# Designed miniproteins, single chains: the designs that were tried, part 12

Each design is a single chain, and the fold is of that chain. pLDDT is the mean over its residues in the fold that is shown.

## One batch from the design tools (miniprotein)

Design m387
Fold by ESMFold2-Fast:
Structure m387 (fold): chain A 91 residues (1-91)
Amino acid sequence: SLLQIVKQAQTQLIKLVPEESDIINLYFSSILEELEKPEVNLQVIETNLQLLENYLKEKGLLTPEVLNILNDIDISLGVEALKIAVEKVTK
């Protein structure tokens, strides 16, 4: 599930970048809160991921390993958006 992917990514990012754990936790708390809503706004999740990516890039912490974790979430969001779109047009 998307929730499990996000939780795993948060744990892995904190292990790779423990010096920024407070900022990582701040952005991921917003993402996790959105995922727990009855109607999930995927744009809110995407925006928070982009803000975190930009923050880490400016700090010189956007390593290939960090970028791969963030990209995995982004791909999973795209898959979820496509599932929602397909479900609507097949009814």
Scores: mean pLDDT 81

Design m388
Fold by ESMFold2-Fast:
Structure m388 (fold): chain A 90 residues (1-90)
Amino acid sequence: MPPETVTFTLPLGGTVDVDVERSGTVTITFTSSSAATVVVSVNGKEVATLEIPAGGTKSTTVDVKAGDVLTITVVSGDGTPVTVTVTLSG
């Protein structure tokens, strides 16, 4: 099957849950025109905190199992929306 890719735009304090349909590696890419901090959680447990530079891109990878829930939250910034792309490979 092709890799599943979903894209979201999150404001400051915004959160999104992504249900994991199969086991594999998730690559999460964040882009913002202003500096922001984002938190990635798996099944309610924080696994990564990323600082996105102004006008830059930051990525992380997380190993997941089918039935896991990824939660992505924008915890700090100036209110500029953060674009989040989630790609499952496996």
Scores: mean pLDDT 81

Design m389
Fold by ESMFold2-Fast:
Structure m389 (fold): chain A 95 residues (1-95)
Amino acid sequence: SSSLEKLREQAEEAIEGLRSEDPEVRRQALLELSTIVGVLKLAYAVTGDPRYEELMLEILRRAREALERLVAEEEDPFYVEEARILLRELDELEA
């Protein structure tokens, strides 16, 4: 759907932002990714459409390495916890 295409495109931009050398860009990208994942999770809960869960898994798998690096290098505990929440969501999806 066009909504899924837009969410995928936004997620790609967020994942690239997570790989930035600029910590402010990484923080903004993390919040954007968190919002996108939340939207996909809610859409799946309401519709039962497996495409939402599949896209969420794809996005989180692509972001894993950048999120793990953010947890290791980020100094602000708020952003560390946001990244940990996303990594936990990925672990649950892969279980």
Scores: mean pLDDT 89

Design m390
Fold by ESMFold2-Fast:
Structure m390 (fold): chain A 68 residues (1-68)
Amino acid sequence: DPVQQLQQQLARLEDALENLDSHEDELLAKHSDSSQEEKDAFLEEVRKLRENLLRLIEQLRQQLQTLA
């Protein structure tokens, strides 16, 4: 069922986004003694991943609406 597959993919991406927020907080706390450069690099990677996840989530939502 393509609708069920898209719903499962959407759920996985939403879970990944939620886990990304949790991991960001944990890693920032763990790397409190890291250089500012390392922290900035980490935050930039997280930001790019978050943007990509949000775009994919929106695309899947649009596909689900089309399939009804």
Scores: mean pLDDT 78

Design m391
Fold by ESMFold2-Fast:
Structure m391 (fold): chain A 68 residues (1-68)
Amino acid sequence: MDEVLEAARRLRSLEDVPELAEAASKVLTPEQVDNLTAGARLLLKTVKDEKELQERLVQLARAVLAEP
C-alpha cells in the first residue's frame, strides 16, 4: 500500500508509469492496475502544473486503493 502511494508521489513522466504498475500489481487486481495506470497517463498528458499533477496522482491512487 505505502509503495503504491510512494510510486504515485514520485511519478514525473511516462517513464515512471511501469514502476507505479509494478508496485500496484503486488496489492491490486489487474483491472485496478489498468485503471490506475490509464488514469496516471491521462493526468501526465493533460495536467501541466506539477503541484496539481502530484495532488491528482495521489488522489487517484487513494481512490483505487479504497475500491474492493
Scores: mean pLDDT 78

Design m392
Fold by ESMFold2-Fast:
Structure m392 (fold): chain A 91 residues (1-91)
Amino acid sequence: SRADALLDTMAALAEHLAEGVPYWKPGAERLLAALEEMRRDPEAGARRAREAARETAEEAKRIAKDKDLQESAEAFRRRAEEMVAAALAAV
């Protein structure tokens, strides 16, 4: 239940980030799918979620010419990894 609440919070954050930065939308969708997998298999889902966050950040940095967008992509990756670790610890 606490793990589910954290996963719901992470999903809401990923959706919010996708709305604010179009470059993150495909990555946010991959992250959301991985977070849903964490409900069934916490460790496998956590691995996929971290990988999706990393790939999303690298893709965003590659296409973004603006330093602020590159810094936002890195912040997204760090936040996603922190929240995945918190959810995994809560199970």
Scores: mean pLDDT 70

Design m393
Fold by ESMFold2-Fast:
Structure m393 (fold): chain A 73 residues (1-73)
Amino acid sequence: MEKAKKEAIEYAKEKARRLGAELGLSDEETQRLAEEAIRNALLAMKGTPEDKQLELGLLAVDLTLLRFAREHR
């Protein structure tokens, strides 16, 4: 449980940082994006069987960042 959460959080931070750099976001905007991606990942993992938690958490991060990128293109 904790390992999957940690991995999803680090994935969200790294992906948000890369997308923020690509889109020219401020550090504050990049942090807010990371926080939203983390929140969505943790919500997706809640009530999910342990063997699927990481997969759904990472998918929630990717979907959060994809939606943000589409709104800013």
Scores: mean pLDDT 82

Design m394
Fold by ESMFold2-Fast:
Structure m394 (fold): chain A 79 residues (1-79)
Amino acid sequence: GEALRRLWDTTDEGIKEIQEDPSKADEALQRVRDTADEAIAEAEKQGPGARGVMRLQADGAISQVERTAQEQKQKALEE
């Protein structure tokens, strides 16, 4: 659905922003978390099964952004 597309688009944009400028990691992560919360809220209107699937997608998206932020932080410490 549209909510799922928005979640992954925001995730991809956040990852790109962090890779280009690690100082934006907190802002990008917060944006993904906010988008995930909105997507979960939209899925809840369709029922607990839809919410559960969206929650798993959101957990995956947030984990990807957190991992990218951590990897960029480690690179900055080595430079």
Scores: mean pLDDT 83

Design m395
Fold by ESMFold2-Fast:
Structure m395 (fold): chain A 82 residues (1-82)
Amino acid sequence: MEELEKKIREAADKAGVHPAVLRAVLETLYEKGRKTVEEIARDTGLSVEEAQEIVDKLVELGLVRKEGDFYYLTEKGRELLA
């Protein structure tokens, strides 16, 4: 448990977001496989602007990928939840 929290904290620091927010975004994508930024914002309690900034950072880190208007967890992103 502590090692997973450390991995999430390190990824959150690189993305410039709070670890709890990063976990919530990754978990919501894990549950349904794909979401729009508006769906991520609604499900996590973030503004659309905050959700957009976070997912853009996660795409840069290789934790999330974008296809059209949908965002998906990569294998690397799923490993942070395992």
Scores: mean pLDDT 79

Design m396
Fold by ESMFold2-Fast:
Structure m396 (fold): chain A 90 residues (1-90)
Amino acid sequence: SLEDRIEGFRKNTEQAVKLISEQSKKAAEILEEGSRKAIEYLQKKDFDKAREVIEEGKEKALKEAKNKTVQKIIEAIANYGMQLIDYGEG
């Protein structure tokens, strides 16, 4: 279900934030806030705003992330969110 996939996105984001915070607290904070807002829009089925928030959060987090591993984690979480939007849109 969409709810199960949103929960998966939330859990994966929490794990990513923990890993990123060891290298860049600012990138972790940006990813956490962006993902929180994306989940709120996904729960409301506002897929356009969810997409906007994921794209903006990814761009802002990547500007703070100098480490390539951190960049890959940010991109992976953003991609997960985009795939979830595609699933929700049908």
Scores: mean pLDDT 88

Design m397
Fold by ESMFold2-Fast:
Structure m397 (fold): chain A 67 residues (1-67)
Amino acid sequence: MEEELRREIEELEREVEETREERIEELLARLGWGEEDRPRMEVSIEVALELRKIGLEIDAELERRRR
């Protein structure tokens, strides 16, 4: 259980890190935002990553409580 959660979190973090710059550039272009908005996009990506990680931890805890 813990190993599976760790694997999912590691895979998520790896995917986000590997594609971070590309995602930021794509999203800025798609929204019509400029380089001055890059810090806001970086924060948004980090917040989304942390929320997803928390969700995975909650799901794992709920499964653990089911025995």
Scores: mean pLDDT 75

Design m398
Fold by ESMFold2-Fast:
Structure m398 (fold): chain A 94 residues (1-94)
Amino acid sequence: PKSVEVTATAKKDGLYKCVVKVVSGDATVEVELYVNGKLAGKIRVEAGQTGVIYAEAKKGDTITCKVTLLSGKATVELELRDQDGNLLGSATLS
């Protein structure tokens, strides 16, 4: 199965979010959000949906958002954002 991930270091304590969009096609993807290698949340996102996972992190924590294609074919966009909405990293799975 195809997967992509984005990793960033928290510059401030706060609520971080991973935003996943199935932009085109027909697919099911699994989204996992990790803080310091520990699973903080997991959701499934289907065609035409936008999924969002939140996690609290402290300054210096490593935040990783991973998307795995479970079935189908699609273009999927992944964004990791901080508490102020600033983009920390992005990836595309296709």
Scores: mean pLDDT 84

Design m399
Fold by ESMFold2-Fast:
Structure m399 (fold): chain A 57 residues (1-57)
Amino acid sequence: MTSVDPVTGGTVYLVTDKEGNEFWVGVESSLALNSPLYKPGMDPVEYLQKLNKALKE
């Protein structure tokens, strides 16, 4: 399923990690979940911030 971030207007996707945590990520969510930046049990907001920062390299 997809949604639109009311702040940025970007398309976001709801994903669930191996620990059962749910979080919203951008259009590259399928790559994000397999990123070395992701750790099980990580704060979803912190992960999203790190992912967005890395993708803007």
Scores: mean pLDDT 56

Design m400
Fold by ESMFold2-Fast:
Structure m400 (fold): chain A 110 residues (1-110)
Amino acid sequence: MEEEERELEERLKKLELEIDKLLAELEKELEELLDDKSLRDKLILAIEFGDVETLEELLKKSPEIPEELKERMLNLAKARRYLNLAKNSELEEAKELIEKAEEYIEKAKK
């Protein structure tokens, strides 16, 4: 029990740091592409909260953002969503959600 909980806490911490790193990289790329600070802030907040639905709506209205970057943003938002769900889930469910978050982080790196 304690070993499994410790392993999950370490995995959650690692995923948080990875997502934060990728989000910082995206913020720099968006600053170069978008002059609209309000739009950039909304995009970043949607990713931070794992609000995939709001992000999809914003991206649909943003033709200036390359499709590859849109896919990276959506994958990062999905990773954040699964991470947030894992933090509020029981051990067995949390493990599955962490694995999904890890998959979306890997997709966001491309």
Scores: mean pLDDT 84

Design m401
Fold by ESMFold2-Fast:
Structure m401 (fold): chain A 73 residues (1-73)
Amino acid sequence: MEEIEREIDFVFDALRAMVAAMEGKVDETLKIIDEVREKYGDEEAKRVAQLAIEAARRSGHEDVAKKLEEYLK
């Protein structure tokens, strides 16, 4: 059941990052992405960052999306 628990935690962390990005909270979004990197690794952190970028753009926060794109490089 370890795989299922890890997947559920990942989904919640991804949703937290997306919600923070949708609310225009850059620093909070970056903090959550860093937490994902520590828990799951660089690849998963990049996936969450990409979801947050999309969520920010969809919500009209282009400034947040650009800052997150800079963070990925």
Scores: mean pLDDT 80

Design m402
Fold by ESMFold2-Fast:
Structure m402 (fold): chain A 78 residues (1-78)
Amino acid sequence: MVNEYEKSAEELFQEGLEAKKAGDNEKAAELFKKAAEAYLDRARIARSQIGQGDVTTQIGLELRVIGDEISAELALKL
Protein backbone atom coordinates (compact mmCIF):
# COMPACT_ATOMS: atom_id res chain seq x y z
CA MET A 1 0.00 0.00 0.00
CA VAL A 2 1.11 3.58 -0.63
CA ASN A 3 1.88 5.12 2.76
CA GLU A 4 1.75 8.84 3.64
CA TYR A 5 5.40 9.27 2.63
CA GLU A 6 4.61 7.97 -0.88
CA LYS A 7 1.53 10.13 -1.53
CA SER A 8 1.74 12.16 -4.72
CA ALA A 9 1.48 15.96 -4.69
CA GLU A 10 -1.89 15.61 -6.47
CA GLU A 11 -3.14 13.17 -3.81
CA LEU A 12 -2.16 15.54 -0.99
CA PHE A 13 -3.87 18.43 -2.80
CA GLN A 14 -7.05 16.36 -3.22
CA GLU A 15 -7.04 15.45 0.50
CA GLY A 16 -6.70 19.17 1.28
CA LEU A 17 -9.76 19.93 -0.85
CA GLU A 18 -11.74 17.19 0.92
CA ALA A 19 -10.71 18.51 4.36
CA LYS A 20 -11.77 22.04 3.33
CA LYS A 21 -15.14 20.71 2.09
CA ALA A 22 -15.60 18.96 5.47
CA GLY A 23 -14.97 22.29 7.25
CA ASP A 24 -11.57 21.27 8.65
CA ASN A 25 -9.72 24.40 7.55
CA GLU A 26 -6.70 23.66 9.79
CA LYS A 27 -6.16 20.21 8.25
CA ALA A 28 -6.84 21.61 4.75
CA ALA A 29 -4.14 24.31 5.20
CA GLU A 30 -1.61 21.70 6.41
CA LEU A 31 -2.39 19.37 3.48
CA PHE A 32 -2.15 22.22 0.92
CA LYS A 33 1.24 23.16 2.39
CA LYS A 34 2.41 19.52 2.12
CA ALA A 35 1.09 19.35 -1.46
CA ALA A 36 3.03 22.52 -2.36
CA GLU A 37 6.20 21.05 -0.80
CA ALA A 38 5.69 17.80 -2.76
CA TYR A 39 5.19 19.70 -6.04
CA LEU A 40 8.36 21.73 -5.40
CA ASP A 41 10.35 18.62 -4.47
CA ARG A 42 9.21 16.88 -7.67
CA ALA A 43 10.18 19.98 -9.70
CA ARG A 44 13.61 20.03 -8.00
CA ILE A 45 14.20 16.34 -8.84
CA ALA A 46 13.11 16.86 -12.47
CA ARG A 47 15.33 19.96 -12.75
CA SER A 48 18.33 17.94 -11.48
CA GLN A 49 17.78 15.52 -14.40
CA ILE A 50 17.63 18.14 -17.19
CA GLY A 51 21.38 17.81 -17.90
CA GLN A 52 21.24 14.00 -17.95
CA GLY A 53 19.18 13.21 -21.09
CA ASP A 54 18.79 14.08 -24.75
CA VAL A 55 17.26 17.38 -25.94
CA THR A 56 13.73 15.92 -26.11
CA THR A 57 13.97 14.58 -22.54
CA GLN A 58 15.36 17.94 -21.33
CA ILE A 59 12.43 19.83 -22.91
CA GLY A 60 9.97 17.41 -21.29
CA LEU A 61 11.60 17.87 -17.88
CA GLU A 62 11.57 21.69 -18.20
CA LEU A 63 7.82 21.66 -19.01
CA ARG A 64 7.21 19.34 -16.03
CA VAL A 65 9.16 21.68 -13.71
CA ILE A 66 7.08 24.67 -14.87
CA GLY A 67 3.81 22.74 -14.34
CA ASP A 68 4.84 21.58 -10.86
CA GLU A 69 5.98 25.10 -9.82
CA ILE A 70 2.62 26.57 -10.94
CA SER A 71 0.76 23.82 -9.02
CA ALA A 72 2.81 24.55 -5.89
CA GLU A 73 2.01 28.28 -6.15
CA LEU A 74 -1.72 27.51 -6.47
CA ALA A 75 -1.61 25.20 -3.42
CA LEU A 76 0.14 27.89 -1.33
CA LYS A 77 -2.62 30.40 -2.25
CA LEU A 78 -5.35 28.18 -0.71
Scores: mean pLDDT 73

Design m403
Fold by ESMFold2-Fast:
Structure m403 (fold): chain A 56 residues (1-56)
Amino acid sequence: SEEEKELEELEKMRKFTNDLIARLESGRQTRADLAKKVAELNKKIEEIRKKLEELS
């Protein structure tokens, strides 16, 4: 379904962003901004998971 594809893409983005946060520790970019982005991705992932659960 479209929801399953969206969930997979959002989980990929979350993993990539977490890896980017770790890599930027020595270069110091806005860790707070990236953490906020991960929080937003987590919220979207949970919303899609709830929709998938209701459809099952």
Scores: mean pLDDT 81

Design m404
Fold by ESMFold2-Fast:
Structure m404 (fold): chain A 70 residues (1-70)
Amino acid sequence: MLDQKVRDAVVKALRDNGLDDLAERFRKLSETQSLTEALRATYNEVLKLPDDQAQKTLDAISAAVEKALG
């Protein structure tokens, strides 16, 4: 249940930042592998974005995870 809440929150954060393809890839990885591996892969892809978009997206993911866990 907690993993699903984190997954849904991260997917929403990615989509809200225009990263629909990355959101779907994250969702699939979190279901077929692990949430930790999906987050690692997603962070690596976000770091390839332009600096402004990367920072905004990382902040959004961090906020989404914190809200889902708290």
Scores: mean pLDDT 82

Design m405
Fold by ESMFold2-Fast:
Structure m405 (fold): chain A 57 residues (1-57)
Amino acid sequence: VPELLARAGELVEEARKFYKEGKKDQAASLYREAIELLRQAGVEPGEDLLKMLKEAE
């Protein structure tokens, strides 16, 4: 579903901005949302994205 993939990309970009601002809890929440949207779209989350979530926690 194109909408889910687009939204996941937007959430990753927002998460990266929060992470740079030191708002790691907000970044982690956005990464988790992006991962869920990818799974709903039938796309396996990349290992780099999972690593970003672990770094934000």
Scores: mean pLDDT 78

Design m406
Fold by ESMFold2-Fast:
Structure m406 (fold): chain A 62 residues (1-62)
Amino acid sequence: MDAREQAAAARALGGAGAAAAGWESYKSKHPMADEAARAALEGARAGRDAEGALQASKIYHE
């Protein structure tokens, strides 16, 4: 795989898995933030821009 494609796949894959686990933990403390994270993550896994994956990662860290 090309480095660019590898990076895009890693972001989409990592974001999807990470947010799926994080949403359950955060929903108790930050339900609104989790909904935003899920939306950003879904955009990233759908193959949108890398900025979408970065946004999901940022919210997930919250």
Scores: mean pLDDT 53

Design m407
Fold by ESMFold2-Fast:
Structure m407 (fold): chain A 70 residues (1-70)
Amino acid sequence: MTVAELIREALRSRGLEPTEEQIEEIARKAGIDLSKEASELTPLDLARLHLAIEDVTGVRVSLDELRRLA
């Protein structure tokens, strides 16, 4: 699963369909490559991603939810 797929799954679990622009902005804010495998994300990468998702979409996806999806 790629980082882009992880972001989509996390937001879909909350009833939201993210736009491509939102996904790209989340990755930019987190400093993570969208094509990177989600399983390769460090704990710090997951923490940045969690904060970026909340900042861009207003939706809080917990670190534990992201870890389970990755």
Scores: mean pLDDT 83

Design m408
Fold by ESMFold2-Fast:
Structure m408 (fold): chain A 81 residues (1-81)
Amino acid sequence: GTVPTLTPEEEQAVEEYLKALKNYKENPTPESHLEEAKAFKDLVNKHPTALPAVVQKGKELGLLDDQHEAILQALADAAES
């Protein structure tokens, strides 16, 4: 599907989260996990409307397994409510 048009701030938040997630998957440390968790919290709390773009781009980058995709999709659906 077509990715929704994001603001520059939403695009940056999506990019920062996916970057942190990739770093955590490639270098799993307590520090990289905290960075991913912080970016995730900021994304969900400040830019919940950007969650569908995270799902799409995360899948394209191979960063999301089926369980992680399902969790993010459920959060995106909840944000639309």
Scores: mean pLDDT 77

Design m409
Fold by ESMFold2-Fast:
Structure m409 (fold): chain A 74 residues (1-74)
Amino acid sequence: MLSPQQRAVMQAMNQLLAALDAYLRANPDASVDQLIAFIDQQAAQLLAQITDPDAAATLQASVDRLKALIAEVY
């Protein structure tokens, strides 16, 4: 079973990915810079809700990997 901290990170990542999918559908001509800015804005809001520093660090690492993937693919 996932720890409460791991579950919080998973929920935050699911929210971020859902928001990103909605953004991409609404903005098909969005630039990489606009996508990265959107991810940073959403991630900052999600990180503000996480009180556990290990969970926050895990979420930040996951966000950084997502940004790297977008920069490579788009």
Scores: mean pLDDT 82

Design m410
Fold by ESMFold2-Fast:
Parts: C-alpha cells; sequence; structure tokens
Structure m410 (fold): chain A 74 residues (1-74)
C-alpha cells in the first residue's frame, strides 16, 4: 500500500477535506457561475495534491490519483 510520512499524511487529509467541502458545495449549488468556479478550484486542488505527493513522497501520478480516490471514498 501507499505509505506517507506523518506530515504528508496530515497534509493529504487536509486537502481531501477541502476537496470534499468544495464537492458538497458544487452538488448543492444551482448557480452555474458558482459551479464553474468550484469546478476550477477542485481541479486546481487535485493537481496540487498529485504534484505535491509526487515531489515529496515519490509517488507516480497514478499512485497519487489512486490515493486521492481512496481518501475521498473513506
Amino acid sequence: GVQLSPEDRAWAERVVAEIQALLARYRASTDEAEKTRLRAEIQALVRAFIDHLQATSGLSVAEAHALLQALLDA
């Protein structure tokens, strides 16, 4: 399984919580302008998550994406 340092794990959990909050807002919103903004913000956080863990933990893009999905599904 993917193993992270305690600092990377804490960071990953914070970013996942932020993505989950934005996804909840996106699902609840009926404003297309807000949905577009939230989508862009979510995409930026997903990219930042992958880039950070690739740089700090040596994960591949696929491994970082799989970890993100597992944490979102937990």
Scores: mean pLDDT 84

Design m411
Fold by ESMFold2-Fast:
Structure m411 (fold): chain A 70 residues (1-70)
Amino acid sequence: MKALSPEEAAALAEAAKTFAKTATSIAAAAIEAIGLETDIELNPDASEEEKAALRAAAATLRAVAAEGLA
């Protein structure tokens, strides 16, 4: 078992908070993109314009998630 010093534990906690905020934002963007992609699948009779708009929105959300990971 490895014991961390109080200073190391505090630094790790701060890093974990920053990571959690970033991961939460990435997860939210990914979930939203999946929702939009699902809307396209559930509405196959949707117009080409509607499908294009939903795909563009999903692509934007995926780009935000990818930037958060980079």
Scores: mean pLDDT 66

Design m412
Fold by ESMFold2-Fast:
Order: structure tokens, then sequence, then C-alpha cells
Structure m412 (fold): chain A 63 residues (1-63)
């Protein structure tokens, strides 16, 4: 749904902002955790990676 896609987009934007605020020595696990938290805060029951993939596929399908 468009509502779900909009929530995913907001979550990914928020997650990206948080990643940019992490220390330069942050590892991949910390980045993944921050993205997962951003997605969860938007009420989406999925991982950050799953949200990225779903968003990319939805945009490709709409093109």
Amino acid sequence: SEERLARIERALKRGHERVNSLPLNADAAEVIRVLDEAVREEGIDMTGLQALVEYALAKRRAA
C-alpha cells in the first residue's frame, strides 16, 4: 500500500540520519542495529535490509 511505502521511506530516511551520527569507528553490526530500530519505530515489523529491498522493488515496479 502507499501508506506502508511512505512509512518505509520515513523509516529509511531516519535510519540514514542516525547512521550519519554514529562514530567513524562504528562497525557493520551497529549500522544494522540503528537501521532496524528506525524501521521498528515506524511500526514496521521487518529488518532495515528488508525495508530497503521492499522500497527498491516498489519503486522499480512503479517505473
Scores: mean pLDDT 83

Design m413
Fold by ESMFold2-Fast:
Structure m413 (fold): chain A 69 residues (1-69)
Amino acid sequence: APAPLTEKQRKVLKATNLLLEKAKDMDEIARASQIAVRAYKLDIVDEVLKMAEEGWSLEEIERFLKEKE
């Protein structure tokens, strides 16, 4: 069996699910997945999760990530 998910990995999963719920087509599904991966790599999953929960768009969250890179 795979190892149990860490707290960070659980937050990434939650953020990914919320971002995917905002996606209206296959291009936005790919974008949502890329946003989640970038947030994980930049160690800002909590910030992205909060933005997704507050109703920020995929475009707004992606812009936020570009400013953090």
Scores: mean pLDDT 79

Design m414
Fold by ESMFold2-Fast:
Structure m414 (fold): chain A 55 residues (1-55)
Amino acid sequence: SEEEKAIEEKNLKAAQKMMEVTNNNAPDVLDLSKTFSTAEDYLKYIEERKKEVEK
């Protein structure tokens, strides 16, 4: 659990950085600014957005 927690925090921080990169290259990041407590939810949200933009 401790290792899993560290991985989640690392992924969450990485996802937060991706939000900044996406904001610079993509449309508004309003949806990405939602409160994400887990990196898994954040990454899933990013994937959903990419599918929507690509479609």
Scores: mean pLDDT 61

Design m415
Fold by ESMFold2-Fast:
Structure m415 (fold): chain A 71 residues (1-71)
Amino acid sequence: MVEELNKLAKEMQELLEEAKAKGDEKLARQIEELLNEAERRATYHIARGDWEGAKRALEEALKKIKELMEK
């Protein structure tokens, strides 16, 4: 479980770094906000032992970030 959550977080972090490297500050800020929201939701679920809920929160955020990066 931890490995899966770490993989999702790493993918989101890499996309954030890519947006920053391109100088797209607006995109980077949007990705950062989605990542922060996902981390808050994941932390809430982890604190309650709901690893599936944490995974879903991160997967939802990653999907949204990828959709933003396609444009």
Scores: mean pLDDT 81

Design m416
Fold by ESMFold2-Fast:
Structure m416 (fold): chain A 81 residues (1-81)
Amino acid sequence: MLPSVEELEARYREMLRLSKEEARRAAVETLEEIIAATDDPQFRAGLRQLKEIVEDPSATLEEILTYVRLALAEHRRRAEE
């Protein structure tokens, strides 16, 4: 089963304690789970672009955490509609 919004948000909180490479892996997994959960093709396209940015070796830890936080906030908003 796909993880809940609450489970993905808990994963994000754990990312704050991880190394950059561990945070990148967790971020990619989180974005893939949101992609799998959404029925919105435009949101899926945006999430795939964020995933490409997060997977870029030049991406900073701050950028990785920020993009996952933004994706989770939008996913939460959509889940509450």
Scores: mean pLDDT 83

Design m417
Fold by ESMFold2-Fast:
Structure m417 (fold): chain A 87 residues (1-87)
Amino acid sequence: MRREEAGAAVAEPGRAVVTVDGEVHEEPVPETFRYAVGVAEDDGKKAMFGEAEAPSLALRRGENEIGADEEVRERARALLEEAKAQL
């Protein structure tokens, strides 16, 4: 079966929960930051591309809403296309 996913998030300053190599860490975040991920899977083959951008106070729009930033959502869709190209 084919699976396609595009995910995006914008987080506010505060405390962030970060998972690194299966370990969970809590870190203070002084500024807003963005994430975008594209995942594609077909017949047991999987490809994934992700990006995390530097914190930015200019991205206060959508800070209270995950995926509200159109720029981050558009980048997530681009990463999904890159993942699909690797299958």
Scores: mean pLDDT 50

Design m418
Fold by ESMFold2-Fast:
Structure m418 (fold): chain A 73 residues (1-73)
Amino acid sequence: SAKEEVEKIVEEAKKNNLSLRELLLKLQPIVDKLSPKVQKELSEKVIEISQIEDKDEAYEKLKEALLEAIEKE
């Protein structure tokens, strides 16, 4: 499922110490499958998340935002 893919990608990003930008690139194929309205709402949340200095908190917030976006479909 898309939720399982998000979980896996975020876990791999944590293990490989990826930047938030690199994590977003890995998540892009999942985001591209979402409706335009949900993509817009998610992009607004991503801008807010990009301001978080704590990397672990940013990962968690991004995961939550993407799981919520998938659930709205």
Scores: mean pLDDT 82

Design m419
Fold by ESMFold2-Fast:
Structure m419 (fold): chain A 83 residues (1-83)
Amino acid sequence: SREQLAIASAAGGRLARELMRILPDAPISEIMGVAMTVLGLVEELQLSEEQADALVDKIVAKARETGRLPSAEEIRAIAEEIA
């Protein structure tokens, strides 16, 4: 839905901004890949705004802890746990 797209876009945009801040040397293309993965999962799993925000927060926390971008598989696992 258009509402779901708005939630996904807001979540993806916030995630990209946070990842760029904490991992300034990460390639923009890889950060955008992570953001697009989240966008797709918000739509696929029909995540609410609160669930999408929780997903972004968990991804950011993992990136801070590991010093690297999470894999698509790790992001999916987190999203499925939240759903």
Scores: mean pLDDT 87

Design m420
Fold by ESMFold2-Fast:
Structure m420 (fold): chain A 88 residues (1-88)
Amino acid sequence: LELTATFLQEAARLIGKKTGLEEEAKKAVETLERVLAALLAGDEEAAARAAEEGREALEKLEAAFASLPEEERQKIYEEAKKKAEAKA
């Protein structure tokens, strides 16, 4: 769970930097952090509320990522994976 959450946070930061959506990336990272904290505390309702609050930012990042060339998406994936593994 923590490794997956770290991967998603690092991916969001890289997507934001690449697409110019740095504020949306910051919001997405904060959302993922809050969701992870709630899930680790066993509070599924708090996790759901945090996810809803960050939905717009997450959707914008997802659309931006999907619009990137395959080569750029692969670079983001590999870099996010390396950063997540380094923090584990």
Scores: mean pLDDT 79

Design m421
Fold by ESMFold2-Fast:
Structure m421 (fold): chain A 134 residues (1-134)
Amino acid sequence: RGILYAPVDEAALRAAIDALRQAAETVLKNPSQENKDALVAAARAFYEAVTGRPYRPIRTKLAEEIFDELYKAAKEQLENPDVRKLARLLQYLFLKKGFPGLLEYAVHRLENASLEDMPAVALVLLAIAETLGY
């Protein structure tokens, strides 16, 4: 008599976060089309694991403003990435502006990123994952 209740959602979420981190780190070292496609797949899976909903692109002015501030900060630190610093910025922006559709918008930006822009978008996704405590 001990139901070890491990929610399937927790295991799926952990696997999706680990896959997202690995794909993002690979992109940071080698931004290629193959690595971009892998990161896009991992980011969609992460979104679906977090929300329990199929990915659909959402564009809100607030999500765009929050993403653009994170993206600018991520670009400034590409040579010395600090995901925790980006996560602290995200927490500040969340308190100031709210959190409407940021993860959906981040995945959408990743799908449309050039290979040159992809490392900065990967850092934004890692900051979102870190902010969720993973």
Scores: mean pLDDT 77

Design m422
Fold by ESMFold2-Fast:
Structure m422 (fold): chain A 83 residues (1-83)
Amino acid sequence: MERVLIGTFPADATPEEVAQAVRRAREEYGAKEVELVFTNAKTGQTFTVRFPADDAEGVAETFAALRESNPDLASVELYAVRE
């Protein structure tokens, strides 16, 4: 499967900004799924979560929850997952 980078968001990005990027992944790239890749600012470790691209609100809510649980987040990258 191909992964296409749609956007990179700072840790303080709003849930609505993430939701808009998920909608863009679906509409422009035909993505069925999206991946959020979280990077820890201090360790450089990455943490990846996959979501259906048709649940932009659920992705945004999960982003907010993961950000609250991971105060050392540097950024999150959003990838469109294609065949």
Scores: mean pLDDT 78

Design m423
Fold by ESMFold2-Fast:
Structure m423 (fold): chain A 61 residues (1-61)
Amino acid sequence: AMSDDQVEALIAYLEKELEKSSVEEAKKARDELIKMMEEENVPQEHIDKIEAALEKHIAKL
């Protein structure tokens, strides 16, 4: 299981990577990441937090 610090670090990393992408590429990367986390049995609370953060970031692109 990921700690809160690891979740925050992952969000920061993903936001930096998505800044290099188009809105379409960013949305695709988000969807693939969410699927991967669900398959790896990441706690739903962490998935929801990451998804919400990425949606806010993509909306600013």
Scores: mean pLDDT 77

